# Designs tried in a protein design run: designed miniproteins, single chains, continued (4). Part 59

Each design is a single chain, and the fold is of that chain. pLDDT is the mean over its residues in the fold that is shown.

## One batch from the design tools (miniprotein)

Design m14032
Fold by ESMFold2-Fast:
Structure m14032 (fold): chain A 72 residues (1-72)
Amino acid sequence: EEEVEKLVKEGRELSRKGDEYYKKGDKKLAIELYRESSELYRKAAELSKDPFTAGVLEIASAVNDLVVKKIE
């Protein structure tokens, strides 16, 4: 669970940086950051011991994937 918390924290940081770059007009870098964030959330979901937490993290990953598709 400590490892899950680290991955979630890193994923949130990358998603936040993605938002910043998107606001600055760097869509390409924003997409890369959102994709990396999505991957970290997916890994956290796989390591999670709680099915509810795993489900929430899978949704967070899917939302980032949808954001990437919408920006493209």
Scores: mean pLDDT 82

Design m14033
Fold by ESMFold2-Fast:
Structure m14033 (fold): chain A 55 residues (1-55)
Amino acid sequence: PVEEHVLEADADDREGLQLLRESARVDGWTFSVERVRRHPGGGPDVLLLRLTRPP
C-alpha cells in the first residue's frame, strides 16, 4: 500500500521547500505541489504539498 502525507507550507519559503523536496527524494518519497491557496490576511500564499512513497 502507498503511504501519503499532506503538508502546508508558505510559498515565500522557496529555499526551504526545495530542501524539503530533495530530502524527501533521498528518503524515497515523491514530493509534489497539489494546490496553491492565497493567504486571506495578505501574507504569502500557502502551498498544499503531497508526499507519497511507492509500495
Scores: mean pLDDT 73

Design m14034
Fold by ESMFold2-Fast:
Structure m14034 (fold): chain A 83 residues (1-83)
Amino acid sequence: IEKVIELLNKVGVEIESVEQAGNKVTIKGKINDEPFVIEVDLDTKKAVVKAKNLETLNLVAAAFESAAANVGEFFTIEKVLTE
């Protein structure tokens, strides 16, 4: 997961915090000043991407999928548009 986070930073995603508790990783950040959250379960290989802005949601989900693929990892990505 560290390599995925490094790649996200390199493509212009602003990471504000990364919290890890066992196999669960919560990534919080911004892209174009719009906030997002990614909740990753390393055991089930599931990532939940949450954002209020639809464009941000789609950009972050695509960036995460691309970063994971670049390090040879596959995640099931769920997109959640928040209020």
Scores: mean pLDDT 80

Design m14035
Fold by ESMFold2-Fast:
Structure m14035 (fold): chain A 100 residues (1-100)
Amino acid sequence: SILAEMESLIKTIEEIRSKETDPEKKALIDEIIELMRELLARVEREEDERLRMEALAAVGGAVALVQEASSETDESRALQLLRLGKQILEEALAQLEARE
């Protein structure tokens, strides 16, 4: 169920990416999608349910930020929201990798 939820969240971001026209936002969203896919692969081999739930929460948080950025009319704020989403995912991945 956690894997299916993460896959659904990745699909949501891929749909937002398909509608984006700004090259800088596209590049950040592509990086976010790659990080989400890396987290999904890491979660598939994780046996600690708490760590799996924390990874799902990080993905969900990043999705919320990308959705907010897609409706944001201030381009500077939209880019800040995307960078924050990327940072959340990078921190989540680093935490899982540190617990090998």
Scores: mean pLDDT 86

Design m14036
Fold by ESMFold2-Fast:
Parts: structure tokens; sequence; C-alpha cells
Structure m14036 (fold): chain A 95 residues (1-95)
């Protein structure tokens, strides 16, 4: 219960940060005046997405370790990330 609440809070923060990142990317793309500028913006967005995903996995693993959850923390964090990826794909469909 406590673990589930903490994981939900981290998930909700990740989704909020991801939505803000998408909004910033859309604005940057709309302001781009060249293909080179667009490519740089897309590369930056990709790097920021990877960073957010990595930070999310680390926070989840930390929660699992601190609460002595049964099983491998890395495997559990990956499983949780796969569920979050479904929500991310749903958000991206609004593009």
Amino acid sequence: EEVEKKIKEVRDKFIERYRKLLEAHRQAVAAATSPEERAAIDAQFRQEKLKLAHEFELEVMKILRENKVEGNPFDKAREIMREVEKEVLKIEREL
C-alpha cells in the first residue's frame, strides 16, 4: 500500500514532466526555421525523453529497495516502466 502510493506519485510526476516536455518540443518545432534546427530540436527531445525514463526507473528502484519489496528491483522497475510506456504512447497519439 505505502509502496504502491509512492510508485503512483513517481509515475504521476513522470507523466506530468513528459507532457511538459512534449509541449515544449511542439513549441520549439513550430518556431524552427530550418531542417537543421528541426533535427537539433528532435535530437534534444529524444535525449530528454531517455533521461526522464532513466530517472523514473532509478526512483522506482529506490522505492522498492527502501521498502524491501520481494523480487529483483530492476526487473520490477522495468515492469512498471512498461505500464507507463502504454500511457506515453496514448499521449503521443495526440500529436
Scores: mean pLDDT 80

Design m14037
Fold by ESMFold2-Fast:
Structure m14037 (fold): chain A 96 residues (1-96)
Amino acid sequence: SQAQQLLQQGEALYEQGLEAYKAKDYDKAIALFSQSIKLYTEAEKLGSGELKQKARQKKGEAVANKALALSAAGKDDEAKELIRESSEEGQKENES
């Protein structure tokens, strides 16, 4: 399926992001994790059931590692903001 292909492409970019992080190329890691998050987001939108759940979980992992890469690059405020924005629980009552 298209969702499965997007998930696999996201996983490949995520792995490249981890290698860039290990090499201390934090700007490259941030860019690769950002691309991975985009692909996982599309996989989640197009997927259903277990595939949708897996895409959502992997998106969370990519967001967490992007935040670590931002912190390692000295962008701690951006890292904290990313984690806050990625939380689906943050604004459930905003229409009250």
Scores: mean pLDDT 83

Design m14038
Fold by ESMFold2-Fast:
Structure m14038 (fold): chain A 61 residues (1-61)
Amino acid sequence: MEAEDGEIYGAAGLELVVEKEGEEALLKRMNPEQQEIYKRWKEIIKEYPEKVKKKIEELKK
């Protein structure tokens, strides 16, 4: 599975938001369409943890 750079950025941004609000609270506020996007990005985080971690570092710089 290959992820586009935009999806890696989305996944990294999601990790930052989850750190701020918590995953469970965030999921409760999402509509079904947003929850599907969230699950896709979670899969990207699982499949490409190194890429997501590096993007998080880039975003924090």
Scores: mean pLDDT 73

Design m14039
Fold by ESMFold2-Fast:
Structure m14039 (fold): chain A 61 residues (1-61)
Amino acid sequence: SLEEVRRERIMVGAEVGVLRMKIYMLRKSNAPQEEIDEVERKLREKEEQLARLREKEEELK
């Protein structure tokens, strides 16, 4: 349902925000590039999931 898609979008959006903050903190602390790359990969996966949820929400409106 539209309401379920909206709830999932909000949750995934929050996860994206957390991952962006984590990358920011890792870069600020001069963490190894390999660690940053791993979190960036997770962020990319969540951003793709968020984009799909946004498209689904628009289709259900």
Scores: mean pLDDT 86

Design m14040
Fold by ESMFold2-Fast:
Structure m14040 (fold): chain A 90 residues (1-90)
Amino acid sequence: KEDIKETIEILRHIKEKLPLLAKRYSFEEVKEMVIETLERLRKVAKEKGLNEVAKILDELIERLRKAKTLEEMLAEIEEAIKRLEELYEK
């Protein structure tokens, strides 16, 4: 459960920082930075046997690759947070 909670907190931090990063970097640069962070989180989750967490992160990465706006990225991250919160309550 602690690993799920930690993943939720990291996603919340990414969501909070996205508008600030968008002031300094291009949309594509911000997207690449976020995806790289999520790829690292997914790898750690997989190594720890957190298969459901890794699956949610995989789906988020694919959705972010298709996102065309900052608002779409924020919406996809929020959806992933909700799915992780549901998993944490189990």
Scores: mean pLDDT 85

Design m14041
Fold by ESMFold2-Fast:
Structure m14041 (fold): chain A 97 residues (1-97)
Amino acid sequence: SSLAALEALPEEKQKELLRERMERLEKETKEAIEKYKDNPEIVEVIEEVTKKELEQLEKVIEGKMTREEAEAAIRAFMEEVAKRNPDLPERVDKIES
């Protein structure tokens, strides 16, 4: 339902919302990197995921892929990163405790 509502908006407005999402992602990423700065392994994962998300969203803005394809690619990448970093949740819990 939310995706259908976004697709009903003018193309310029859809691109504006994607750019706003990218700006929020960059801000949240900088805050997360500062929070985890003493844990370079966690920082590396944050940077890798953010880079992938920004690359996919930029391709949507450029008309090279659909938003649905970008979201699927981001999800698949995040699942692969999680498999490569099985101890990451425990490490994050220790920092947030």
Scores: mean pLDDT 80

Design m14042
Fold by ESMFold2-Fast:
Structure m14042 (fold): chain A 90 residues (1-90)
Amino acid sequence: MSDEELEELIRRLLNEFSVELHELIKQMVAEKASLEEGEKRIDELTDQHTAKAVALMKEKGASEEEIERVVKGLEQLRKSAHNILKRLYE
């Protein structure tokens, strides 16, 4: 896999997760889920996307450093989603 193809894959994986996180937050607000339930659902979604991304990256021959980069990106999006959820419940 070329460096350019790998960067596009990382960008796609992060963008797909970001979109699904925003839809999840929108759904939880509509359902009037608790903050605790919302934080749990965000964590579960993050774990699912992380497992899928790591598996796909390994299959494509990505380095350990490249896998760590996507995992860190997903974790930053998780933290952002928690902050958005907390602000909505203020």
Scores: mean pLDDT 85

Design m14043
Fold by ESMFold2-Fast:
Structure m14043 (fold): chain A 69 residues (1-69)
Amino acid sequence: MYTGGQLNAALAAVGLEVDLPADRPVDEETLSEVARRLRIGEREPDGRADAGTRAVVTALLTGEEQALE
């Protein structure tokens, strides 16, 4: 089961920082909110970095590493 701390660590690894409580369990609402914030990042000029960040969040949401290709 993923925690807010794991989400923060994964996002920080790709240069994004989301202020989530480390002790909070990762619920569907939390995952949806993180995905929405990452969607805004897609509008940045660095498309490659945005794609990687979304792939990480997708892997956390589904538990599938194939989302990273």
Scores: mean pLDDT 57

Design m14044
Fold by ESMFold2-Fast:
Structure m14044 (fold): chain A 111 residues (1-111)
Amino acid sequence: SEKKKKVHQLVLEGVGQSIAAVGALFEGDLAAARAHAERLRKIGDELAELGDYESAGELYALVGTIYRNLGDLAAAVDAYRRAAEYFELAGNEELAEKYRRRAEEVQKQLE
């Protein structure tokens, strides 16, 4: 199906952007790391529109981790909350609770 093919294409792009984001962090290229994180968010949103909430949650969890490592704590909180919402929609309550807790922990660092 076209939907299934599009999901696979987005997941593969998400893997590539994930590797690029980690590489940018290693090189200290913070702008590149943020750009890759924003692309990952868009891929996650497209996956969610296609009903692949599990993959969308995984990409938002990674976006949260990237922003946390960059010190962009507010962006990390938003991404982790979105990851928790998508895991809940996917029926993965264990990961939903994990990322709700992580968002709370990062939010406390902003207080």
Scores: mean pLDDT 90

Design m14045
Fold by ESMFold2-Fast:
Structure m14045 (fold): chain A 66 residues (1-66)
Amino acid sequence: SNIEKAEQYLKEMEELAKKSKDPKVQEAIRRIIEATKEQMKKNPDKAGEIAELGLETAKSLIEESK
């Protein structure tokens, strides 16, 4: 389901945060996770798409931090 996909993407974002050794990057990823959860709450029919975008945003942030 859309919510199950969203849960999977959120879990992947949490894993990215845990793998980061830079506290600023970890904090930024946590902010993205919280913003993603807020948007999913407002648009539950698009939860999977919203979470996917959140994950892509977190990955881009990590790439830019290197």
Scores: mean pLDDT 83

Design m14046
Fold by ESMFold2-Fast:
Structure m14046 (fold): chain A 91 residues (1-91)
Amino acid sequence: SALEAALEAWVRERAPPFAKKHGLSVEEAERILRFAAQQILLLLPPEQRTPEVVLPLLDEVLERLEKLPKEQLTEDTIYEIVVEVVDAYLA
């Protein structure tokens, strides 16, 4: 699908610089960013699961994650940020 292709491209482009910034492996960065993408998709209504909606939300989540030290890049923290970003969009 167009969405799946866009998400794979986004992860491939964003993971290497994110990994370098936080002292992570590229594989660890990809896991973090794929987890964030998955949580956005789960929280969005199906009709909103398009590249035009999902990619700007992912960029906002990434901006927030980039400000955190690597020790705070936990699934719980990522989920909390995704909830805040998606809730603000849907409000």
Scores: mean pLDDT 90

Design m14047
Fold by ESMFold2-Fast:
Parts: structure tokens; sequence; C-alpha cells
Structure m14047 (fold): chain A 88 residues (1-88)
């Protein structure tokens, strides 16, 4: 349950900051990690934070080019953390 607790605490923190989209992204990403059998709370936290940060960056994007840049940066960060939605 520690990984679940980390997800809930992180999402609650984003909600306190007035970032409900980021909170939701953290929950969705964390749930996906748990379904894959990940039990390491630190890995779950990092993935949830990564997805939440993407939502924050996308909310700041004012055009297509900025949105694409945010997605590229997200992909680089995911690779550095050893996580990906798709196996290469």
Amino acid sequence: EEARRVIDELAAEYEKQGKPSAANAARVAGEAMLRRGETDPEKVRKHAELEAQLEIDLEKATNREESVAALIEHGKRAAELGISKFVP
C-alpha cells in the first residue's frame, strides 16, 4: 500500500496548489504503474510527478509548437527514469 499512499499524497499536494489536472494525471499514472506490478514507491512517485509535470507544461503552452516541445521533453525525462508507456 505504500506506493498507493505516495500517489494519494502527491495528488493531494497538487490539489492544494490549485492544479487539479496535474493531480488527476498523477493518479492515472500511478494507477497504471501499480497495474504493471510496480511496488517501489519511489519509482511510482517519479512517474506520477513526470505525468503531472506534463499537464502543467501543456497548460502553459500557447500553441502547437510549445505543446510538441513539452511532449518531447516528457519523453526524454521518461527515458532517463527508465520508464516508458511503450517498450522500444
Scores: mean pLDDT 76

Design m14048
Fold by ESMFold2-Fast:
Structure m14048 (fold): chain A 100 residues (1-100)
Amino acid sequence: MAAAPTVTQSPSSLTVLEGGSATLTNTVSGEGTVSSILWFKQKPGEKPELIKRDYNVTSATLVLTNLKLEDSATYYSKAFNKDSRLTSTGSGTQVTVLPS
């Protein structure tokens, strides 16, 4: 039996004014090997959009700058475990962009 990696995202939610920035972090644990980390933007009613890839890391940071109202979404991180070849998805970060 192989275990999927444990993905921890921070923060769980944040609110930013239009034109602002947001920093999201992800840490992968639970397995002995470094995993690859993928970042996805999930808008309501849409499929996830791949926005960033980080290879051979156990921690990754996604920096969003010059945010627009259309950037309001849940941002998910996925990690690939090299040993088990399984993926795990973090709980997501809900980003809300408000008009300035």
Scores: mean pLDDT 77

Design m14049
Fold by ESMFold2-Fast:
Parts: C-alpha cells; sequence; structure tokens
Structure m14049 (fold): chain A 95 residues (1-95)
C-alpha cells in the first residue's frame, strides 16, 4: 500500500499523479494539510476533481480538537474506487 501526501503548496501535478497512481493500482490516498480540516478538505476535493476524479464520497467525518478530518472513497473515471483520507492539522498555534 502506497501513501501520497499533499499540502496546500502542492502543484496541480501532484493531484494528477494521485489519479494516475489510483488508475495503476494504488488503493489509498492520504491528504494532510496545514489548517482546519474543512479548509484542507475543500482544497483537496477541488484539486482531485480538477485532476480528473469523477466522484468523491465521504463515509466518515471526525471532529478532532487537533484538526479534524474525513475518510471516504475516491472514484476514477474508469470506476475504480480507492480509500481517501483527508486530515487538517493545525499549525503550532494550537494551545
Amino acid sequence: ERLVSFDEDFPREAYEKALEAAKNGQKKIVIDGVGPGGDVLLGAFKGLFEAGFSELLVTDARVDPLGGGVTGKAVTPEGKTIDLTVRGVEPRSLA
């Protein structure tokens, strides 16, 4: 199992590589961003849709005082389903 990690400074090519890796048998994508989980989730979903994923499904949303995150599924245009995890990690301003 191969993990791919992204942040908000990642170029569009990183999301395109994630789609290609999913098409080539990768079963899981993990996106870790700095900031509130909702902002990271919106950025990640936008990037994944723009890269060519046809559908993103949220199966579990977690509220965590340390950032929060969601788990779900991403679907390629060919109908392959892969596990998706998106996490927001607050920077060192967390008290």
Scores: mean pLDDT 64

Design m14050
Fold by ESMFold2-Fast:
Structure m14050 (fold): chain A 62 residues (1-62)
Amino acid sequence: VEPKEAIEKARKKGYEDLAKLIEQAVKNGFDPKSPEMKKLISRVMALSVEDPELAKFLAQMT
């Protein structure tokens, strides 16, 4: 999944916080040790209750 597409989908659904986390993860090359990546994973797990379709789509980036 393209990060740009994931950011756009998050923004269109009103998850601006998630879009910002994806942008930060992209800037850090999806470094699994980065605090941004840990925050992104936690946010996607929380999202699985709110929007399981979007959460499943975003899980394909990791």
Scores: mean pLDDT 76

Design m14051
Fold by ESMFold2-Fast:
Structure m14051 (fold): chain A 63 residues (1-63)
Amino acid sequence: GAEAARRGALEAAASGGAAGAATAGHDMWKQVNPEAGRAGLAAALATGDAAAGAEASMRQGGL
């Protein structure tokens, strides 16, 4: 779910930075809601902020 995707994206940010977090978030969401995963990946890459990517995924998939 959204909480797990956010948690994974933040953990990945600690290991691989924004790009790593964006990829992890996308991978989590693609099995549940691929569009939410893509939105999160795009937001994280555009902003360089893993948390922004996670929020975009939750907003698209959770709402």
Scores: mean pLDDT 63

Design m14052
Fold by ESMFold2-Fast:
Structure m14052 (fold): chain A 63 residues (1-63)
Amino acid sequence: DLVEAVLEVEELSDEVKKRLAAYLSENPNPTAEGLSKVPGVSEEDIRVVLTHLKEKGLLEEVE
């Protein structure tokens, strides 16, 4: 579900999508800090992904 949601984000390049999809397949509860450790992913890419996952209801809000 997380992997499919990331692949739907058209603002991301195919390379970034593949890297984030691989990360999320192993990390089902992603954080911005965790995503920032993925090589070749920018802060903007992370923001776009987290916003998309939150809008899909796939990301838990701690607050």
Scores: mean pLDDT 74

Design m14053
Fold by ESMFold2-Fast:
Structure m14053 (fold): chain A 77 residues (1-77)
Amino acid sequence: MDTYKLKITTAEHHPGTLILEIVKANGGEIKSFIDYGNGQYELVIEVPDKKALDNIKAQLTKELGLTKFEATLLEKG
């Protein structure tokens, strides 16, 4: 499992639960989540591989209008 810190921005603010559901649906485990209430979110997630991270980004873009996605690798499993 690889651990990433994600900083994400959406064009419009969405409920944080939608972001958590997308992460879980694509095999991600949420370790922490901060919703800044302005379309900006910060997460720490674990993913099985890079493909799972790419799927999360793709679905967030499609479903929520992702305008910024910054992923920082914290720990390689």
Scores: mean pLDDT 85

Design m14054
Fold by ESMFold2-Fast:
Order: C-alpha cells, then sequence, then structure tokens
Structure m14054 (fold): chain A 66 residues (1-66)
C-alpha cells in the first residue's frame, strides 16, 4: 500500500495558507507555532514505500495498491 498526494491549485492553496497564518498571528501565533498540531507535518509514502514529507501545496491524498 502506498499513499501519494496530488497537487491542487498551488497559487490558490498558498494564498489560503498565508491568509490563515495572518489570522492566527492576530490570535497567538507564538503559542500555536509550538503546538504539536503545527509541528506534525502530514506524511506521504513514495513509490518504493519510502517516507516523504509533502509540500504544503498538496491537499489531496490517493491510496495506491500493488
Amino acid sequence: MRVVYSLADPEKTERELEQNLKTLGSIDREALRNSPILRSAPVRVGPDGVLLQPPRVYVRREVLEE
């Protein structure tokens, strides 16, 4: 079993993430930066089952089976 991420609209995704980060900054970005949620990056698996760290522009995952 392998998991891959598909690329959405990279420009739109980046703008949405920047908007969210600006909103969080007004609340308490320093505390959120140290939270486990923000430190936990999503994990994807490459074709050979090697763990890869996906870029933040990937918003969908697909499951591939052999």
Scores: mean pLDDT 44

Design m14055
Fold by ESMFold2-Fast:
Structure m14055 (fold): chain A 65 residues (1-65)
Amino acid sequence: MTFSFESTSEKSLKTPQLTARRENGKLVFTIYASSKMSYTFRLDGDVSSVTAEEGETKTLELNLP
């Protein structure tokens, strides 16, 4: 299994807070965005993206292989 995390900022001078945990065969990410940002996740070659607005907390669930 290969995992990588990539984030891009559309307008930010701050680092987002990211928490990751495993839950029922899924990898769950909780992201706090201090500014509007797009996040790209790779898991075993699969790519998922999520965009968060400033001050928003986003949760992304990815299936584990």
Scores: mean pLDDT 64

Design m14056
Fold by ESMFold2-Fast:
Structure m14056 (fold): chain A 84 residues (1-84)
Amino acid sequence: SMMDRDIDLTMDRRLRRVHDKIDRDTPRSSRDSIYRYTDSRFDIGRDLVLDINRGNPDDSTILRMSRLSSVRVDDIRRRILDSI
């Protein structure tokens, strides 16, 4: 949907900004590990936001997914909305 595209675009822009910061602030030897960690967390966050937009996942699904990111679903949703 148009909303799902906007969320994907927002997450991609945020990930690029994080990569730019890693490139500035991190020694070359550590960048690959930090990139992999950051990318996996953004993928989990993207999946959580898309699930919310597709229509009210049950409470157990939300709880399972929030544990994977160590971030509350509401926090991920708020950050996406602030970026759109």
Scores: mean pLDDT 55

Design m14057
Fold by ESMFold2-Fast:
Structure m14057 (fold): chain A 112 residues (1-112)
Amino acid sequence: MEEVKQLLEEAEELIKKAEEAIKKGDLKKALDLLAEALQLLQEAFELVKKIKDKKEKIEALRRLKELAQRLLELAMEVLKKSEDLELILRAIGLALSAIGLLFEIDLELEKL
């Protein structure tokens, strides 16, 4: 549980830094930060699957879903603002990965 909290807090901080980078027009930095945040969210999700307490697991899955949704929103903002094909493809890749994570989170919630 402590490890899950740390990963989620680190992911949230990276997401906030990515939002600031987007506002400054630094789309490359934003994508790098979002990619790192996505890896932390995926790692947290694997740990959350192992939580035995139903209430704690639901709370962690809801927090994961909230952060993954925000990451998806920011990836879509980068996509909308990007004129560089490499940045466009990176943003699409991150958006698809975030959608995949959201789908897996919803499946895990349905099992509870």
Scores: mean pLDDT 90

Design m14058
Fold by ESMFold2-Fast:
Structure m14058 (fold): chain A 102 residues (1-102)
Amino acid sequence: GQEEIKKRKEEIEKLREEAKQRIDQAYQTDPSVTDAQRQQLLAQIDELAKRALEAVEKGNWKEAEIEKLRIQQVANATDVSRVTALALEIVGLELEREFEER
């Protein structure tokens, strides 16, 4: 319903904000993070959030969850274990989506 769409969009927008804050914190605390890398990561977060919001609008809940996990991967790019765990979760959802589309 419309209320579910609204709640899912609010979750995506909150995740976008938290992800951007994490990237900005990494830029401020880690001298190995360059300005170019910061700008690229922020742009990737915005693009993924846009795709997640479009998926929610279309009722593609599994696609929205996949894009949310991708936002988390970008936000945690310096944490290999977390990125690996998120990658496995994304693959699982992509396989489920492929199976459901058959």
Scores: mean pLDDT 81

Design m14059
Fold by ESMFold2-Fast:
Structure m14059 (fold): chain A 69 residues (1-69)
Amino acid sequence: MTAEEYEKIKEMAPAVAEALGVSEATAFRLIAAVREGKRTGTPFATIAKQLGVSTRTVRRAARVLEELE
């Protein structure tokens, strides 16, 4: 993760946290993982396992990110 990506994710984290009802720290991790998953072709189920969240939470985070970008 680059410094530019870190700042951009940091700015989006509050909006994702509100939409999903999670903490900003959890939202930040979800945004970072979904972005990396898109680059590496990692399935949402694998991301969910790595973060200890449900696949539904990862899918919702990806949808909110799509709307913000």
Scores: mean pLDDT 77

Design m14060
Fold by ESMFold2-Fast:
Structure m14060 (fold): chain A 85 residues (1-85)
Amino acid sequence: EVDELIKKADEAFKAGNYEEAIDLYEKAFRVALQKGDEEKAIEVLERLIEALNAYIKASKTLDEQFDAGARLLAAATWLVTLKKK
Protein backbone atom coordinates (compact mmCIF):
# COMPACT_ATOMS: atom_id res chain seq x y z
CA GLU A 1 0.00 0.00 0.00
CA VAL A 2 2.69 2.55 0.99
CA ASP A 3 4.80 1.46 -2.02
CA GLU A 4 1.76 1.80 -4.31
CA LEU A 5 1.15 5.37 -3.05
CA ILE A 6 4.85 6.19 -3.57
CA LYS A 7 4.70 4.79 -7.13
CA LYS A 8 1.64 6.93 -7.97
CA ALA A 9 3.30 9.99 -6.40
CA ASP A 10 6.52 9.37 -8.39
CA GLU A 11 4.48 9.13 -11.61
CA ALA A 12 2.66 12.39 -10.82
CA PHE A 13 6.00 14.08 -10.01
CA LYS A 14 7.56 12.95 -13.31
CA ALA A 15 4.50 14.29 -15.17
CA GLY A 16 4.93 17.71 -13.49
CA ASN A 17 1.73 17.29 -11.45
CA TYR A 18 3.40 18.53 -8.25
CA GLU A 19 0.21 19.13 -6.23
CA GLU A 20 -0.97 15.54 -6.88
CA ALA A 21 2.51 14.20 -6.06
CA ILE A 22 2.60 16.18 -2.77
CA ASP A 23 -0.87 14.90 -1.75
CA LEU A 24 0.09 11.29 -2.56
CA TYR A 25 3.41 11.54 -0.67
CA GLU A 26 1.56 12.99 2.34
CA LYS A 27 -0.87 10.04 2.24
CA ALA A 28 2.05 7.58 1.98
CA PHE A 29 3.71 9.27 4.98
CA ARG A 30 0.54 8.95 7.11
CA VAL A 31 0.16 5.26 6.21
CA ALA A 32 3.84 4.57 7.01
CA LEU A 33 3.44 6.26 10.42
CA GLN A 34 0.25 4.28 11.15
CA LYS A 35 2.19 1.06 10.48
CA GLY A 36 5.15 2.16 12.64
CA ASP A 37 7.50 1.97 9.64
CA GLU A 38 9.80 4.87 10.56
CA GLU A 39 12.37 3.99 7.87
CA LYS A 40 9.72 4.12 5.12
CA ALA A 41 8.26 7.32 6.63
CA ILE A 42 11.72 8.96 6.37
CA GLU A 43 12.06 7.87 2.71
CA VAL A 44 8.63 9.34 1.93
CA LEU A 45 9.45 12.61 3.74
CA GLU A 46 12.62 13.02 1.65
CA ARG A 47 10.57 12.57 -1.55
CA LEU A 48 7.87 14.93 -0.23
CA ILE A 49 10.49 17.64 0.46
CA GLU A 50 11.80 17.24 -3.11
CA ALA A 51 8.25 17.59 -4.53
CA LEU A 52 7.53 20.64 -2.34
CA ASN A 53 10.76 22.32 -3.51
CA ALA A 54 9.80 21.67 -7.15
CA TYR A 55 6.31 23.10 -6.54
CA ILE A 56 7.68 26.26 -4.84
CA LYS A 57 10.06 26.76 -7.78
CA ALA A 58 7.14 26.44 -10.26
CA SER A 59 4.70 28.55 -8.17
CA LYS A 60 3.60 31.99 -9.43
CA THR A 61 1.54 33.14 -6.43
CA LEU A 62 2.51 34.15 -2.91
CA ASP A 63 -0.30 31.98 -1.48
CA GLU A 64 1.05 28.85 -3.22
CA GLN A 65 4.58 29.59 -1.97
CA PHE A 66 3.37 30.17 1.62
CA ASP A 67 1.24 27.00 1.63
CA ALA A 68 4.10 24.88 0.25
CA GLY A 69 6.55 26.55 2.66
CA ALA A 70 4.39 25.63 5.67
CA ARG A 71 4.13 22.01 4.44
CA LEU A 72 7.92 21.94 3.86
CA LEU A 73 8.53 23.12 7.44
CA ALA A 74 6.19 20.40 8.77
CA ALA A 75 7.93 17.71 6.68
CA ALA A 76 11.41 18.89 7.76
CA THR A 77 10.33 18.90 11.43
CA TRP A 78 9.03 15.31 11.13
CA LEU A 79 12.28 14.25 9.43
CA VAL A 80 14.38 15.65 12.31
CA THR A 81 12.07 13.99 14.88
CA LEU A 82 12.19 10.55 13.22
CA LYS A 83 15.99 10.60 12.76
CA LYS A 84 16.55 11.22 16.51
CA LYS A 85 16.45 7.60 17.69
Scores: mean pLDDT 82

Design m14061
Fold by ESMFold2-Fast:
Structure m14061 (fold): chain A 74 residues (1-74)
Amino acid sequence: MEKIEESMKTLEEVLSTLPVEVQVIMLEHFLAETEAALQAALADPSTPEEEIERLRLLKERLEELLRKVKAQAA
C-alpha cells in the first residue's frame, strides 16, 4: 500500500512537467494497462489476493488523478 502512494506521488510529479493533454493520454494508457492486469489477475485463480487488492487500489488512484487532470483541462 505504501509503495502505491509513493508511485502515485512520483507519477504526479512527472506528469506535472507535461502539458495537460499529454497527461490525460498517459493516465488513460496507465489506467488501461492496470485494468488489463487486474482482469488477467482475476481470471487466474492462482493469483494471490494481495496482488488483486494492490491492482484495485492502483486503479482507484489512477482514476482519481485522471479526474483531477481532466477537470483542469475543462
Scores: mean pLDDT 79

Design m14062
Fold by ESMFold2-Fast:
Structure m14062 (fold): chain A 95 residues (1-95)
Amino acid sequence: MYELRPVAVEIAEELERELKRRDPNVETTPEVEEEIIRRLLERLTARLGEEEAARELAIMIGAGEERFEELERAAREGVEAILEAVERLREEAEK
């Protein structure tokens, strides 16, 4: 439905390489996921600005049409808000 901008894909791939280089055996725990989301938001904001960064992050995290606005708004509010939105989306997907 939504496509990531090439620069957003590049940032995500670069961050993944950096994390694997730092610890090749790192497991995706809630704490690691929080760090990933925080760094993605910081890098996207630096390259695209707040509004576009929030949109790209919402797309990366995965959002249906109904959830996209919530995730985009949360990304604009900051790391805690986006993490709460991601947790709700994960809970919904498991049901």
Scores: mean pLDDT 66

Design m14063
Fold by ESMFold2-Fast:
Parts: C-alpha cells; structure tokens; sequence
Structure m14063 (fold): chain A 73 residues (1-73)
C-alpha cells in the first residue's frame, strides 16, 4: 500500500540520519506515492532533522522501483 511505502521511506531516512554518514540523501520512490510521501508528517520531520544535521534530503520519482530506495552521497 501507499502507506506501507511511505512508512518504509521514513524508516530509511531515519536510519541513514542516525549513522551520521554522508552529506546528501537521495530517496527514490514510485511516482504514484511521491505527492503523498511529500505530504506525510513523518517524512517532513525526517527532512527537517536532516537539515538540522547539515544533511540534504532529496526526494525523486523512479517508476522502475516497486519499493523505496535510498542513496547516501
């Protein structure tokens, strides 16, 4: 479900931020969930926490994916 994909995306961002590695996180999700993901309060909190740590969090669509994918740069 869209809710399950959003929960997984929020978890991936949170885990990456907890490691403290990288300067930028790129989250890729199916385009069908992108707007709902950006509107989700958990995702907004995770992005805000990233900014406090000096880590940029970018969200982009990738329709080749069936699940969220996170890239640490």
Amino acid sequence: SVADLIAEAARLIGEALATGEGERLVLRVPSEVLDALRADVRVQIAIAEGRELGIEVEVEADDSLTRPELVVE
Scores: mean pLDDT 81

Design m14064
Fold by ESMFold2-Fast:
Structure m14064 (fold): chain A 63 residues (1-63)
Amino acid sequence: EKAKLERELALLETGIASVEDMIARLDSLPPSPGREALRARLRESLAFLKEQAEKIKKQIEEL
């Protein structure tokens, strides 16, 4: 139902904010191959989470 979807969306948005914060912190550190690889993985995860949030938003709007 709507309440469950809204709760799931809130959790996804919290996760998105956490990943964005991690990327910002890594961007402030000296470059290294390991950190660059981690940044790439985090950006990929961020894109996935944003896609999931978009799908949930559409489901809420269609109720």
Scores: mean pLDDT 82

Design m14065
Fold by ESMFold2-Fast:
Structure m14065 (fold): chain A 84 residues (1-84)
Amino acid sequence: MAAAKEAELKKRIEEALQTVLDVGLQQAQTGEGPAITPELVEALKVAGEYLIEVGKKENDEFLIKLGERLLGLGKQAEAALKAA
């Protein structure tokens, strides 16, 4: 079965993406970039890893590519946070 687990994973991915989107929308409205925070780094990495895992299980190339892109952004944000 696993339908409930799939729904939970999708919900967690949507919540992580919504958090990142809300931060991005605030940046677009103010013209100022949001501070790079550990929470933003975690959200990007969590969303990326889950999309890659789901994409591999479903053989969905788009989910894998999207997940890799988000994970890459999280890694870049983490590096910037360490450099500050």
Scores: mean pLDDT 69

Design m14066
Fold by ESMFold2-Fast:
Structure m14066 (fold): chain A 63 residues (1-63)
Amino acid sequence: SLEDLLRDLLVHDMGLSPEVAAELLRHLRAGDIEGAAALLVEHAGFPRERALQIARSAAAFLA
C-alpha cells in the first residue's frame, strides 16, 4: 500500500523508529500537517520549513 511504502521510506531512508513513523502516519491521516512536521523536526533533524514541505507532500501522496 502507499502507507506501507511511506512507512518504509520514513524508517529506512530517514532513520525514524517504527513507532515514530506510525505516529507520523496517524498525524497525516488526521490531516495534522503541523503534528507530522513536528515529529520530523524532533526525530529526523529537519528544519521546520522543510519538515512542513515533506509533511504536505506525504499527505498529498496518501490522498
Scores: mean pLDDT 86

